Designed miniproteins, single chains. Designs and how they scored, part 13

Each design is a single chain, and the fold is of that chain. pLDDT is the mean over its residues in the fold that is shown.

## One batch from the design tools (miniprotein)

Design m424
Fold by ESMFold2-Fast:
Structure m424 (fold): chain A 94 residues (1-94)
Amino acid sequence: SKEDIIRLLKALLEAMIARGDGVLTKEEFVAVLQEVAGLPKGAAENTFNVLDFTNSGTLTVRELVPLVEKMLETYGIDDPELKALLERARALGE
């Protein structure tokens, strides 16, 4: 659902902000998908592998921020907290 997407995106951005280095590891991404989206480990790992098509083992601010922006546009999401987290995450890439 739209609300599940909002919760997932907020959790991913918050995990990246908590690290403070502008990078989200595969292990962190998988943990968020398991806890927030209820995905089994294999499904969460497959999701990461699809997004990490360059096989870097990480998602950077430069990769995650445009993905979140596209999801907001696609689903017509206007959530002030999510937008605030997005801008905090963007700052880590600068």
Scores: mean pLDDT 79

Design m425
Fold by ESMFold2-Fast:
Structure m425 (fold): chain A 97 residues (1-97)
Amino acid sequence: ELSLISPENLKLLVLLHAVAEEEKLENADLSEEKREEYREILEKELKELGISKEEVEEVKSLSKEEKLEIIDKLLEELSGKNPGVEKFLQSLKEIIE
């Protein structure tokens, strides 16, 4: 099912997931030392996937409307193809709205 997603949209999905994880870390009741440790782990994982910190920051800097547009595009591409990913995107959209 994921094989039916374009490589560009798959990369966008991974980037949105990375942004959601980073925002979760920023809102977590954690010490600054633990937050930095978790950020380093996330950054290393993204690097292994071929995703740069600059790409994550670019997506993170997008407006609420631009983020929703990307999510809507991904939902349209994935509609009925992968229920798990569709639920994730719908949940992310509800949080941003």
Scores: mean pLDDT 71

Design m426
Fold by ESMFold2-Fast:
Structure m426 (fold): chain A 75 residues (1-75)
Amino acid sequence: MTRTVSAEEAIEMLERIAKELEEEIENADPSNVPPHLLQLQEVAARLGRLLEEGVEEVVVTTDEEGRIVGVEAAA
């Protein structure tokens, strides 16, 4: 599923992702980091970059489980 969110919503989303990563990394084995955490780190980095560029709207892609798998600037 794909949806467009405001920059303000994207900031809240980034904060939520940061908290989720913090909680899961605390319990993760450094030698066996789940692929989902690596994907989430990539999404967070991309979202942070878009917000730094001053994008007003972000297109968010989620998988069948409702997990964020991609973010890009709205056209």
Scores: mean pLDDT 76

Design m427
Fold by ESMFold2-Fast:
Structure m427 (fold): chain A 86 residues (1-86)
Amino acid sequence: MSLEEALSRLYAATVELAKAEPELKKELYDALQNLSDAVLAGDYDKVIEQANKIKEIASKSKNKELSERVIEAADELIKAAKELKK
């Protein structure tokens, strides 16, 4: 999966989770903004850091199905970012 495709999937899944769980919305959108800034800067270490933070926030979710989608999308983004660091 390309970095762009993985980022798009994570963004979509995270927005869906934020709509379902408004209490997590601020943390999720803050992490998405930091992720976007890291991608624009080409800072793949920060991309991996923010993707892991999104996974941590998603793991607090009561909605297991949406949480799992966010975590899977974040793992794909981490994998894509690691390949670009080589």
Scores: mean pLDDT 85

Design m428
Fold by ESMFold2-Fast:
Structure m428 (fold): chain A 68 residues (1-68)
Amino acid sequence: AEEYLKKAREHIRQADAALRSGDVDAAEQHLENARKALDKAMEVDPEGAAPYRRALDALEQAIQQAKA
Protein backbone atom coordinates (compact mmCIF):
# COMPACT_ATOMS: atom_id res chain seq x y z
CA ALA A 1 0.00 0.00 0.00
CA GLU A 2 2.56 2.60 1.11
CA GLU A 3 4.88 1.60 -1.76
CA TYR A 4 2.16 2.28 -4.34
CA LEU A 5 1.29 5.61 -2.72
CA LYS A 6 4.96 6.64 -2.87
CA LYS A 7 5.12 5.73 -6.57
CA ALA A 8 1.89 7.64 -7.27
CA ARG A 9 3.20 10.71 -5.42
CA GLU A 10 6.52 10.64 -7.31
CA HIS A 11 4.79 10.44 -10.71
CA ILE A 12 2.39 13.23 -9.67
CA ARG A 13 5.39 15.42 -8.81
CA GLN A 14 7.07 14.62 -12.15
CA ALA A 15 3.85 15.33 -14.07
CA ASP A 16 3.44 18.70 -12.32
CA ALA A 17 7.08 19.62 -12.98
CA ALA A 18 6.76 18.66 -16.67
CA LEU A 19 3.54 20.66 -17.03
CA ARG A 20 5.16 23.72 -15.41
CA SER A 21 8.07 23.50 -17.88
CA GLY A 22 5.66 23.25 -20.85
CA ASP A 23 6.39 19.59 -21.61
CA VAL A 24 2.77 18.46 -21.93
CA ASP A 25 3.67 15.06 -23.45
CA ALA A 26 5.95 14.19 -20.51
CA ALA A 27 3.26 15.39 -18.10
CA GLU A 28 0.72 13.01 -19.70
CA GLN A 29 3.15 10.08 -19.49
CA HIS A 30 3.78 10.66 -15.77
CA LEU A 31 0.04 11.14 -15.17
CA GLU A 32 -0.65 7.71 -16.72
CA ASN A 33 2.00 6.07 -14.52
CA ALA A 34 0.60 7.83 -11.44
CA ARG A 35 -2.92 6.57 -12.23
CA LYS A 36 -1.69 2.97 -12.49
CA ALA A 37 0.12 3.18 -9.16
CA LEU A 38 -2.85 4.93 -7.51
CA ASP A 39 -5.33 2.29 -8.77
CA LYS A 40 -3.29 -0.36 -6.95
CA ALA A 41 -3.08 1.80 -3.81
CA MET A 42 -6.87 2.32 -3.91
CA GLU A 43 -7.45 -1.45 -3.70
CA VAL A 44 -5.62 -1.69 -0.34
CA ASP A 45 -5.94 1.82 1.17
CA PRO A 46 -8.74 3.90 -0.40
CA GLU A 47 -8.65 6.47 2.44
CA GLY A 48 -4.92 7.12 2.05
CA ALA A 49 -5.21 7.17 -1.74
CA ALA A 50 -8.08 9.71 -1.92
CA PRO A 51 -5.94 12.91 -1.73
CA TYR A 52 -3.68 11.62 -4.53
CA ARG A 53 -6.71 10.78 -6.68
CA ARG A 54 -7.83 14.41 -6.36
CA ALA A 55 -4.34 15.65 -7.24
CA LEU A 56 -4.34 13.42 -10.34
CA ASP A 57 -7.76 14.74 -11.41
CA ALA A 58 -6.52 18.34 -11.05
CA LEU A 59 -3.38 17.57 -13.10
CA GLU A 60 -5.43 15.83 -15.80
CA GLN A 61 -7.66 18.92 -16.07
CA ALA A 62 -4.61 21.20 -16.32
CA ILE A 63 -3.07 19.01 -19.04
CA GLN A 64 -6.34 19.04 -21.00
CA GLN A 65 -6.44 22.84 -20.78
CA ALA A 66 -2.82 23.06 -21.99
CA LYS A 67 -3.72 20.87 -25.02
CA ALA A 68 -6.81 22.90 -25.95
Scores: mean pLDDT 80

Design m429
Fold by ESMFold2-Fast:
Structure m429 (fold): chain A 89 residues (1-89)
Amino acid sequence: MSAELSKLAQRLASLAETPEQAAQLVTLMVELHQLGASVEELQKILDYLEKLNYSAEQIQEVLQQAAEALKEGREKFKEFLEELEKKAK
């Protein structure tokens, strides 16, 4: 894992209430990166989720939605990011 991904994993783990939940969120983040999400895009998602003060359960749901969007294609993922940004403003 890159230094940037390790930092994101630490940030994500800090938002979890249990070690098991932290591991689940980190696994989803790694899957998103494998599906084609850049480190910068993952950082943006985390920044928005922190701004929204989302619970670990809500974060998990958002990361699952991001994975579904990426599986559909880059354009769908960009639409997902734009909607998340709009909510965080």
Scores: mean pLDDT 83

Design m430
Fold by ESMFold2-Fast:
Structure m430 (fold): chain A 92 residues (1-92)
Amino acid sequence: SMRDELIAGLESLRATLEEMRARSTDPADRAVLDALIAGIDAAIAALKEGADPRTVARQVIALLEEAAARSRDPGVRTVLLAARADLEEMLA
């Protein structure tokens, strides 16, 4: 189902973000990643409680765009924009 695919995708993204946070030396980028991870955790919880997957995907896209705009590291920005594109494709 779209919900199961979205949960799996968000859990994978969360793991990638945690790895990036562990390697980040910029306190500002670490703060952006911490906020985004918290948002992803809330999204996964909402999906497991029966929230509409299309609505949650749109909310996560907004979080990724905000995080990308605030990120200083080009590598972080690239990962966030790729995740956004994957979610936009899922909604197409």
Scores: mean pLDDT 90

Design m431
Fold by ESMFold2-Fast:
Structure m431 (fold): chain A 94 residues (1-94)
Amino acid sequence: SSKLEKAIELGDQLVDLADQIIAQVKDPKLRLEIEILRGMLLISIGVGKLIKDVEFLAKQLVKIGKELAKLAEKAGLPDVAEQIRKLVEQVESL
């Protein structure tokens, strides 16, 4: 499914943005919270690939992506938070 491939691509882009935040955050608690969300993204992408369920993957990416955007704002990275929100909107449009 082309929608599944797009959901995976958007998920991978969310993982890349999580890595960008982790590289810039020095607060160990905030870094750990972002690393947990990154792990949840990887698990959701893996499960979505295994079961080939676009709706499941999209729902997980939206949920985790919204939390990741909040943590990006707390990290002082509003431009990264905006990029995450735009990716979440693309997932919601699938």
Scores: mean pLDDT 92

Design m432
Fold by ESMFold2-Fast:
Formats: C-alpha cells, sequence, structure tokens
Structure m432 (fold): chain A 71 residues (1-71)
C-alpha cells in the first residue's frame, strides 16, 4: 500500500467513525463535528504511522464539512 493510499484509507475511516458519532449526537454543532473528525483522524494516523497527523486531520475535517453541506 502506498503512503497516499494509506492516507486516503485513514481519512475514509475517520469520516465513517465521525458519522457514527454524529448519529448518536444529532444536535452536535459544526465545531463539535470538526473536533471529533480531527480527533479520529489524528488517532488513526498515529496508529498507522503516518507522518503529519495534523495535515491528515485537516483534510478529513474539510471532507466532513463538505459532506454535511450536501445534506
Amino acid sequence: MSLEELKEKVIEEALEKTREWLRKNPDASLAQVARQTAKEAIELSEKNGLPDPTLVAGQAVDRMVAWLREE
């Protein structure tokens, strides 16, 4: 698996975990959703040995916010 493929997989998994959390917390603010997305992405990045967990978290947050705007 390439580094880019691993990064994409981590982002997708972080988004899935955040969506599950959001189903349990439907009244969560955008700021709370963003923090949860960042937390999940950082934890998964560290577990998978990815460099720059903060950059991965930023990309995951951007995708989660975009997904919420489409609903």
Scores: mean pLDDT 82

Design m433
Fold by ESMFold2-Fast:
Structure m433 (fold): chain A 71 residues (1-71)
Amino acid sequence: SHKEEAIELLEEAKKLVEGELAELVERAIQAIRDGDYETAQRLLVRLHLLTTDPELLEILERAARALGKAS
């Protein structure tokens, strides 16, 4: 499912980050698990603004697309 795809992508993103970014990724995963897609989308936007890592940005964009199809 698109929900499961978004969670899997964010679990991979969590391996690339530490500190505040890791906490935000974990919060986004939890929001998706809870069906709170508005909070998840807001957290993904915040993550996108806080990073310049191209690998992380690619994963975040893929997760955002999957989440958009789930809602």
Scores: mean pLDDT 84

Design m434
Fold by ESMFold2-Fast:
Structure m434 (fold): chain A 85 residues (1-85)
Amino acid sequence: MEELRARLRERFAAVRAEDLAYLLAQGLSEREALERLLQAHEEFLAWLEKQKKERTLSPEQQLLAEVLTEQSREAIAELRARLAA
C-alpha cells in the first residue's frame, strides 16, 4: 500500500511538470500558464471532494483519492506561491 502511494505521488509530480511545460510550449506566458493550472487544480480538488462525499469508495479508490487530494493541495500551494513571487 505505501509503495503504491509513493509511486502514485512520483507519477503525479512528473505529470504536473509536463502540464506546465506543455502550456508554455503552446505560447502562454508563465503567469497565464500558472493561473490556468491553478484553476484546473482547484476545480479538480472540488470535484474529488464531491466524489468522496457522494460515493462509497473501495479501499484502492480511497487510497487513490487520498493521494490525488494531497498532490492537488500541494500543487495549489506551489502555484499560489509562484504567482505571489
Scores: mean pLDDT 77

Design m435
Fold by ESMFold2-Fast:
Parts: sequence; structure tokens; C-alpha cells
Structure m435 (fold): chain A 104 residues (1-104)
Amino acid sequence: SEKEKEIDEKIKKMIEELGKVSKERAEFAEKVYKTLKENNLDRKTQIEILKEAKDDEIPIIVSILKILGTSEEEILELAKEAGKEVEPISLHEQLRKEAREALA
């Protein structure tokens, strides 16, 4: 579908940008997206991925969920259920912008 194609393109672009900074982070993002897609974006899989995530992996998962259309409120709820702390989504976006600018 058109919408699925747009999501795939956005995820691919994010993975390419991550790959410029860290191949390991890019590979993690690809694995997360594949797992979520294979499980039809079910809530249980989203929570499990967050539970198993390291602190530096959480912003990557949050970015993927946002691209997939998950609301900021729902992401915070999923993180709470996973027993993980998530910084405000706006702060994560700012930190990603700063990381991109540092690479320029």
C-alpha cells in the first residue's frame, strides 16, 4: 500500500542516517523494524523489545515507533509497562538533531 511504502522509505532513511554514525545501531534498527513488522505491530512485541533494550537502544526504538504512527503518549505508556525510562520525545528529537549537526 501507499502508506506502507512511505513508512518503509522513512525507516530506510533513518537506518541509513544511523549507519553513518554506527553500523551496530543501524543493524539494531533494522532488526527492531523487522520484528515489529513480522508481529503485525502488536503491543506485546513492542513492550518486549523495550524490556530487552539497552539505554542507548531506547531512542532508536522510540524513533521507529513514531514513524509507525505510535503516539508520544502511547510510547511513554509502553516504556512504563516495560520498566524503562524514556526522556520526553521532543528531547530525543533534539538530541538526534544535535548528533546529526555534530557529524556535519
Scores: mean pLDDT 76

Design m436
Fold by ESMFold2-Fast:
Structure m436 (fold): chain A 138 residues (1-138)
Amino acid sequence: SEVAERLLEETRRMLAEGADQEEVTEMMASAVARGHYETALEIFEMAREAGIKPDQKMYTLAMEALVELKKYEEALALFEEMKAEGIKPDAYMYYLVGKAYYELKKYEEAKEYFEKALALDPNFEEARKLLAEVKKKL
C-alpha cells in the first residue's frame, strides 16, 4: 500500500527530527483509521526504538491493531505492559481487553473488562452488547 509506505517513511523522518508522542500518535491513528494495522504496530515499535515512551493513546492504538489482527495473546501482554508502566486504561482499552478475552473464550475475564469499560462509559453500546453475549456463556 502506498499509504502504508508513506506513513512509515514519514514516521522515520519525524523520529530522526526528534518527534514526540503526539506526532507518533497521529501517524498511528492514521494507519489504524485506514485499516493498516501492521503498519500501526511498526510505527509503535519504531517510536519505542527511538526512545519514545508510549502514552495511553499510543497503547490504545497498538491494542486496537493487535485485536483487529486477531493477535489476542499479544494484545493481553501489551495491556499488562501498559499497566506495569503506570499508564491508566480508558473505557475503549478495557473494551479491547474484554474482546481479546472473549475471542479466547475466557468469559469470566471478558465479563470483568466489559464491566470496567461500562463503569467508565455507561453509553458504550459495543461493550454492553458483548457483555450480554458473554453472560450467556457463563
Scores: mean pLDDT 91

Design m437
Fold by ESMFold2-Fast:
Structure m437 (fold): chain A 73 residues (1-73)
Amino acid sequence: KYSLPITEEMVEAAVAAARAAGASDQELETMERVLREHLGKPIVEAVQAMREAGVSDRVVRAAALAAGKAYLE
């Protein structure tokens, strides 16, 4: 009902989607680190942390969408 808890599969899907969205290697490394630090936590907390760490809104949006879809599998 409220933000989905982050799983390992969601992290993998998010990284792949961010790369496809044109994320830099530095953005991918930062995003993966933040997502792994938030494993089992609501994805909305990871989204906020990624933005604070300097990940672009475009990359964050692509990652969050892919992570949400992976959770449904």
Scores: mean pLDDT 77

Design m438
Fold by ESMFold2-Fast:
Structure m438 (fold): chain A 65 residues (1-65)
Amino acid sequence: MEELKKKIREEGDKLVEKAKDNPAFAGAVRRYADEAIKNPEKYDEYLAEMRELAEQAVKESEKRK
């Protein structure tokens, strides 16, 4: 269980870093990571949401360059 929570935290941190140029998306990713830690059975669902949000943040950041 702790190993899974550590992986959720690490993946969440990576996705937050990816989304860092857009605070709203970064905050949403962090919230999903926290929820996944509380409900590990839903981790795959939350991981998909986090990845989608991080991808959208990257696209928005490229428009701002």
Scores: mean pLDDT 77

Design m439
Fold by ESMFold2-Fast:
Structure m439 (fold): chain A 74 residues (1-74)
Amino acid sequence: MSMEERIAQVEAALRHWLATLSDEVVLAMLRAQFRLSEEEAAALRAALDAGDHDGLLTLVRQVFARELEEEAAA
């Protein structure tokens, strides 16, 4: 699966989770999918608490980019 396909699937899942699940469950699902730093987890939680869904999607995209860079460096 390509990075773009994975991003699109996660964005679709995030929109569904935000509509149906609590913020704590959404954050737990993100932690299960990504190796989040403390700062990344705090930023995602802040966006969820603020109801900033566009900011949340931007942060998730940034986490994908970081993980891809880490894989390329390994």
Scores: mean pLDDT 75

Design m440
Fold by ESMFold2-Fast:
Structure m440 (fold): chain A 88 residues (1-88)
Amino acid sequence: SKEIEERKKKLLEEIEELKKEIEELIKKETDPEKIKKLKDILQGLEYGEQTLEKALKQAKSDEEQEEILEKSEKELEELKKEVEELKK
């Protein structure tokens, strides 16, 4: 559906924005433990993007696509909170 495509586009745009933010934080961070956590989150986001695209292609119904998007949106919000904590 058009709404699913719009949600997918928004989610991918937010993932790209978070990846860019993490890359900038890694450049400025001096704490090795924080750098490791930021790199782990970045790798997880890259894997998550590939997994999301595969899952959406394999989904048999709009309902399954909505469930996949809802789960990914929730996971992204949790990662955003983790990144904000690492800025402190």
Scores: mean pLDDT 85

Design m441
Fold by ESMFold2-Fast:
Structure m441 (fold): chain A 75 residues (1-75)
Amino acid sequence: VPLYQAAADALRAGDAETAYRHVLEAIERDPSQAVGAVLLFAPYKDRPDVRAFLEDLAANHPLPEVRATAAGLLK
């Protein structure tokens, strides 16, 4: 299963930690998918576990576009 699809499936199942792992791997393997991968969290952005992951991405991710997208979702 492609990592992007695996992340989406994990989020739908309520497993935010597994989804976060798959999103990080998907971004590492294909940076062109990075913004799309972060946007998978958009419907779940009010969940405390998802907000923690978005805060980590906004503060610590090496790609500026990932940091900006995650920060945007936290507003």
Scores: mean pLDDT 82

Design m442
Fold by ESMFold2-Fast:
Structure m442 (fold): chain A 78 residues (1-78)
Amino acid sequence: ELEKIAEEIEKILREDGAPAVADMVRAYLKEAYLTKNLKYLDKAEEIVKRAREMGAISDETAEKVLNLIKKAKELLEK
């Protein structure tokens, strides 16, 4: 479930030409589901917001990825 969300996020970020952002976000999401620690999802969210501010990803891409991170937080809180 959480692993599938991480794969979807990686795909979206790579398709928008941001493979380095995809790798960083994937690493934090993987750490989050292995440790069940929400702090890593907050770190992933921060990276996505910074990438958007720097123009490394589009607003549309950032919105989609942030929505998926929110879904991951909801799943991890169960």
Scores: mean pLDDT 83

Design m443
Fold by ESMFold2-Fast:
Structure m443 (fold): chain A 74 residues (1-74)
Amino acid sequence: SMEELEKAAREAAKKLVESLPPDTPPAEISRRVVETALEVAFEISKKENKDLTTEMLVEAGNIMSGYVLELLRE
């Protein structure tokens, strides 16, 4: 569901930020955000026995990017 995808993406974003060294370049952060968003979308599609859709990938990426940016600004 959208709710489960959002929860998983937010939790993954939080863990990602917690794992980043202070001097991580923006390009590397972006790469890890994309990789993690893909993993989140695949995990949710598998758990819910649904096909992975472009909508799920885009939504996971949007949530991850937004929350990572929010956490890094703080």
Scores: mean pLDDT 83

Design m444
Fold by ESMFold2-Fast:
Structure m444 (fold): chain A 90 residues (1-90)
Amino acid sequence: SSLKEEAEQIKEIAQKLVDYLQEKLDKDPSGMSKKEKELLAFSVNVVDLLEERVPSQEELEAIKKALTELLEELSEYPIAKEALEELKKL
């Protein structure tokens, strides 16, 4: 379904953020801002939720909105800008 397809795309975006931010955390945890750590924690939870089940439309819209708001606060980072552009296409 389109909902399942959008959920898979959001999961892929969140996984890329997890991979990038986890590597940064592993190398220099003190160099990460609170907002970067919040984005990492949120992205991990999004991946875990979307791997377990297909969300409702309302849940997916809420996830997309929350992720967008977090990424907009980190828009100076290229990875966050790329993730925002991918989300806007959904």
Scores: mean pLDDT 87

Design m445
Fold by ESMFold2-Fast:
Structure m445 (fold): chain A 76 residues (1-76)
Amino acid sequence: KLIMTPETKELLKKTKSPPISPISGKPLSAGVLFEDGRIYEVGDAIALLEGLPEEERKRLIERILKKEPVYAPESL
């Protein structure tokens, strides 16, 4: 599940050393928080959203690009 929240944005601002992406191993300048507590680069996070219905995926990508709070729970 993907989460982009004001808290994620604030963590990136407050960190002198940005969190390291577990996918690329590089420091993050912008990221999204997954429910597992890991922070991913935006591109990697978007790729992981490919399993969502197309309509929901488009809305989440749009909000990620706008840096707005986003929570994407798994559909039932």
Scores: mean pLDDT 51

Design m446
Fold by ESMFold2-Fast:
Structure m446 (fold): chain A 66 residues (1-66)
Amino acid sequence: SREDAERSARAAAEAARAGDAAGAKTGNFHYWLEGEGEIAEKGKEGARAAARGDAETASQYNELAW
């Protein structure tokens, strides 16, 4: 659901700010998995950005869910 995707994106963003790369990656994966349509696509892009170390782009996709 959108609410589940938003919670996962927020958790991923908080983990990234704390320097928890594994938590950020996991949260972005759940954001993709739990989202629908456009939210799911944003989650995929956020997860890909985080996986390549692009925290700035990952953060942008996470924040678009709020």
Scores: mean pLDDT 62

Design m447
Fold by ESMFold2-Fast:
Structure m447 (fold): chain A 92 residues (1-92)
Amino acid sequence: MEEELEALRRAAEEATEAEVAALLAGLEAALEEYERLKKEGKATEEDERVERELRRVREELRARFPQALPEAEARLAEARARRAAAEAALAA
């Protein structure tokens, strides 16, 4: 797990802005899932540890690649909209 977080940092160093934006969007989506687990009382101590480390990686990437933030936010918003539409269709 720590090796995976280090791999994310290395990938970001060699990635294009679009690839960094995709990584940031993925990190935000993962953090939203951990927050959902915490609100439901289903998060383990290991989940909380991983969440803290993911937040640190996110902060480091945002500080290093601020120009990728608008695209990352757009990608995340689009993914959320698609999910909401799919959930609405399934509820019908």
Scores: mean pLDDT 72

Design m448
Fold by ESMFold2-Fast:
Structure m448 (fold): chain A 83 residues (1-83)
Amino acid sequence: MKLPSEEEGKFVEEVALRALRRIDERMAAAGIPDTPETSVLRVAGVLRTLAEILDAVMEGKSREEIEAIADRIVDDTVAKLKA
């Protein structure tokens, strides 16, 4: 397994923090309340984003592909929060 470079590590951190912020903003915009249940789904979405983007970095995927993966997981997380 390839270890990420320091630059790749910073990019992963930025993408993960952006995903967290985007989930929070979309929850607020959709009127989704901050409850224990929605908090668990939100945390699960963030952890899933981090795991998948780390795997993508290890596989040598482009920054565009990594951002697209993060966006997809954010969309899936928000859809589950609305269901």
Scores: mean pLDDT 79

Design m449
Fold by ESMFold2-Fast:
Structure m449 (fold): chain A 87 residues (1-87)
Amino acid sequence: SMEEEVQRRADALAEALKETIEAGISKGMPDDVIYEKLKAMLEGAAQEDPEAAIRAGRRVADYARSLGHTKIAEGIEAAVKELEARL
């Protein structure tokens, strides 16, 4: 179904975004640099499936906040709000 396809894309994107955060942290990348990579990934995914990008972004913002990376979380939350405004 379309819902199953959206959920599959959201799950795959959320995993890729989490891996990007983990890799960035392990390499000592600043939150700004990590956020720029995440924003590009979200914007790219939103061109194909904005609903999947919104779902993935919300999950990843919560994840970043749970790790204490509040700046990344707030940045992703702002990007998600912009995507929601385009729906």
Scores: mean pLDDT 90

Design m450
Fold by ESMFold2-Fast:
Structure m450 (fold): chain A 96 residues (1-96)
Amino acid sequence: SLKEKLKKAYEEFKELLYIYNNEELRKKLGLTKEEVKKKLAKALEELIRLMKELYEKDPQELVDILREFGEDISVEELESLIKSLEELLEELKKEL
């Protein structure tokens, strides 16, 4: 389902973001910061795509899913959140 795909994409994004900010973990995994950044950018692109799809179909379900992950967000804030994630993606791509 779209809900399950979005949950997986969100978890993958958060995991990669954690690895990106943790040098010792990257060393243990044999990954460079650049390799993790490329994976993080791809994961973020997929997350944004799925969030936009769910936002068009059921914005309240998107809020409910994000709240399950501990995000304090309302329906009115979703468009701003998506824009912030798109801005983060552009920053990651400029550094690649």
Scores: mean pLDDT 87

Design m451
Fold by ESMFold2-Fast:
Structure m451 (fold): chain A 132 residues (1-132)
Amino acid sequence: MKNIPLIGEEAQRFFKELAELAEKNGLKSLADFFRYLSYSKVVPPYLANLLEGFYYLLKGDKEKAIEYFKRAMEIAEKSGDEITVLLAKAMIAYIEGNKEEAKRYFQELIDLAEKRGLKTLVKIAKELIEKL
């Protein structure tokens, strides 16, 4: 198991790798978000499982991606983070090929993100729906 680097130049390199992988998969909005995170040089601990899920998904390891998104969902449910719960559910359905479930969760995520003014997340979710 490869642990996500949480601080410093290793965290910056991790975000750069995520951005390059997202861009290679045509996910420009997600790539821009990962590049933005690289400026902090810190992986926020509450996002660690989501970022691991995306890392394994972009590397083609669907089984590990689902494992990390399920872990992110469990933590988010316990903390009342509805945004992360919806994103994790949408990503799991997307990976499993459940297109209708994925679209429904992404639409709920978009509606909630728009109400909260989270324009970047709206762009990412719309981009992911286009890949279904």
Scores: mean pLDDT 80

Design m452
Fold by ESMFold2-Fast:
Structure m452 (fold): chain A 72 residues (1-72)
Amino acid sequence: SSIDALLERLRASTVPAQKVSILERLVGSDREVLAEAVRIVGDDARAPLRALLGSPDPRVRESAAFMLGLLE
């Protein structure tokens, strides 16, 4: 599935811009998928997720806030 492909790309990504792009594309996914994305990236997710909090899209901001909450 496209979600599985995005999670695989997230695991392989070392570039902050790529991580931001992939996390943004996971917006609207089930909370289980968002939790897996955070588990894959760990603490390195903080900076890209903070960037997504500035998104004009409220759905992106909500997903980013949820994922950041998991890193607390």
Scores: mean pLDDT 79

Design m453
Fold by ESMFold2-Fast:
Structure m453 (fold): chain A 66 residues (1-66)
Amino acid sequence: MESAEELRRYAREHRLRVVGLTLKDGKAIVTLESPDGERHTLELPVESLDEMSAVSQAAAELRQEA
């Protein structure tokens, strides 16, 4: 829940689009792209299956927001 909301806030604030998502070792590794074509990696903690699902859903939504 918290990680998904942080992802949404961060992407909107910095005008970033999600272009990749990897889940490993209790973390969500999100690859984001700016309007300038720069790519950034954001690592978010995932402590439960609900958080993992929420982050995946947020990433899918943010693919269309940039």
Scores: mean pLDDT 77

Design m454
Fold by ESMFold2-Fast:
Structure m454 (fold): chain A 80 residues (1-80)
Amino acid sequence: SKTLERIKELLEKLPSMSAEEARKAVLDFINNVDTDKLTKEELELAIEVLKKVAEQEKDEDTKEIFELWAKNLELKLKEL
């Protein structure tokens, strides 16, 4: 899956990115993905990406947004 490869690339690159680069990359990903069409594996990895970018985030408001998105995806995962 193209989506799965994008998520894996984000997950691998996040530790090497600045907080600003990570924020932009993850925002671009989330804004261009249909979360209702994600497989269980894609949801699990997307949740990990959101949690990792939240940990790297220096702005508390932006961090809270990433944490809320991760929580929403965790709820979707429980419905699968």
Scores: mean pLDDT 82

Design m455
Fold by ESMFold2-Fast:
Structure m455 (fold): chain A 84 residues (1-84)
Amino acid sequence: MEEEREEAIRWTAEQLIEVGDILDLVFKAIDSIKKAVEALKNGDFETAKKYIEEANKLIQELKDRGYDKAVEFVKKEMEKILKE
């Protein structure tokens, strides 16, 4: 039936968009952490602070949206980056 097919397509599109938004926030947070660590290595504490604040903002947005597993993933990636 056409209605069931349209609902399935809409649901799939909404899931793909939501996953894309979550992944974008996750990768932006990780990128900000990497840039903060690089700035710290170079003695640029002002740039490091800016990227730490941006990463915290992105992590908070993920948490506010209820994506606790995405927050956990970002924290694990942060620990890995800091270990390098």
Scores: mean pLDDT 78

Design m456
Fold by ESMFold2-Fast:
Structure m456 (fold): chain A 85 residues (1-85)
Amino acid sequence: SELDELKRRAEELIEQLDELVKKIEDASKNKASPEELSKLWKEFQKLVDQAYDVIDQLDELDRDLGLQYGMRVVGLRLRALRALQ
């Protein structure tokens, strides 16, 4: 179904976001340059935009799923921002 396809895409994008957050955290711990951190942040923002596009479509079909996935993305964004401070 369309819902199952969107859910699968959302899970894949969230998995990619989680991996990027780990890379940002590791880069920060290893004292990577501001330039390297900026590149990782830009990749992260691009995936966040893609995730929100899918989640907005999920929300139109199922508000509870849209909210659940949206909150997971917010958590990953906050985690990435903390790593960059």
Scores: mean pLDDT 89

Design m457
Fold by ESMFold2-Fast:
Structure m457 (fold): chain A 107 residues (1-107)
Amino acid sequence: TLLNLGLATGFLLISQQAQQARDYAQQGDVDKAKELVQQTLDMVQQLTDFLRSMNAPQWVIDSLQQIGSLLQQAYDYLQQGDVDKAIQLLDQAAKLAKETARKLLEE
């Protein structure tokens, strides 16, 4: 459906931004990593609110909430200086977002 295509695009963008934040963190640019994670969190929140208003499938909303939780944890670890844990969480968020996009495109 056109809705699934639009949602898949949103999840792919979230995945790309999480990967970019991970790359900044890996390079030691913690401030840019934090800024990008915050922007991605804002995007996840806006998309979650939109999907709830549309009564979207619960599994899609659950995926966004899990991605949001991983991104928030990554932000907290970046703020604490635990860059390695932040990178692991950003990799998990990016992977989940990409996998969710793939599932949406298969339906």
Scores: mean pLDDT 89

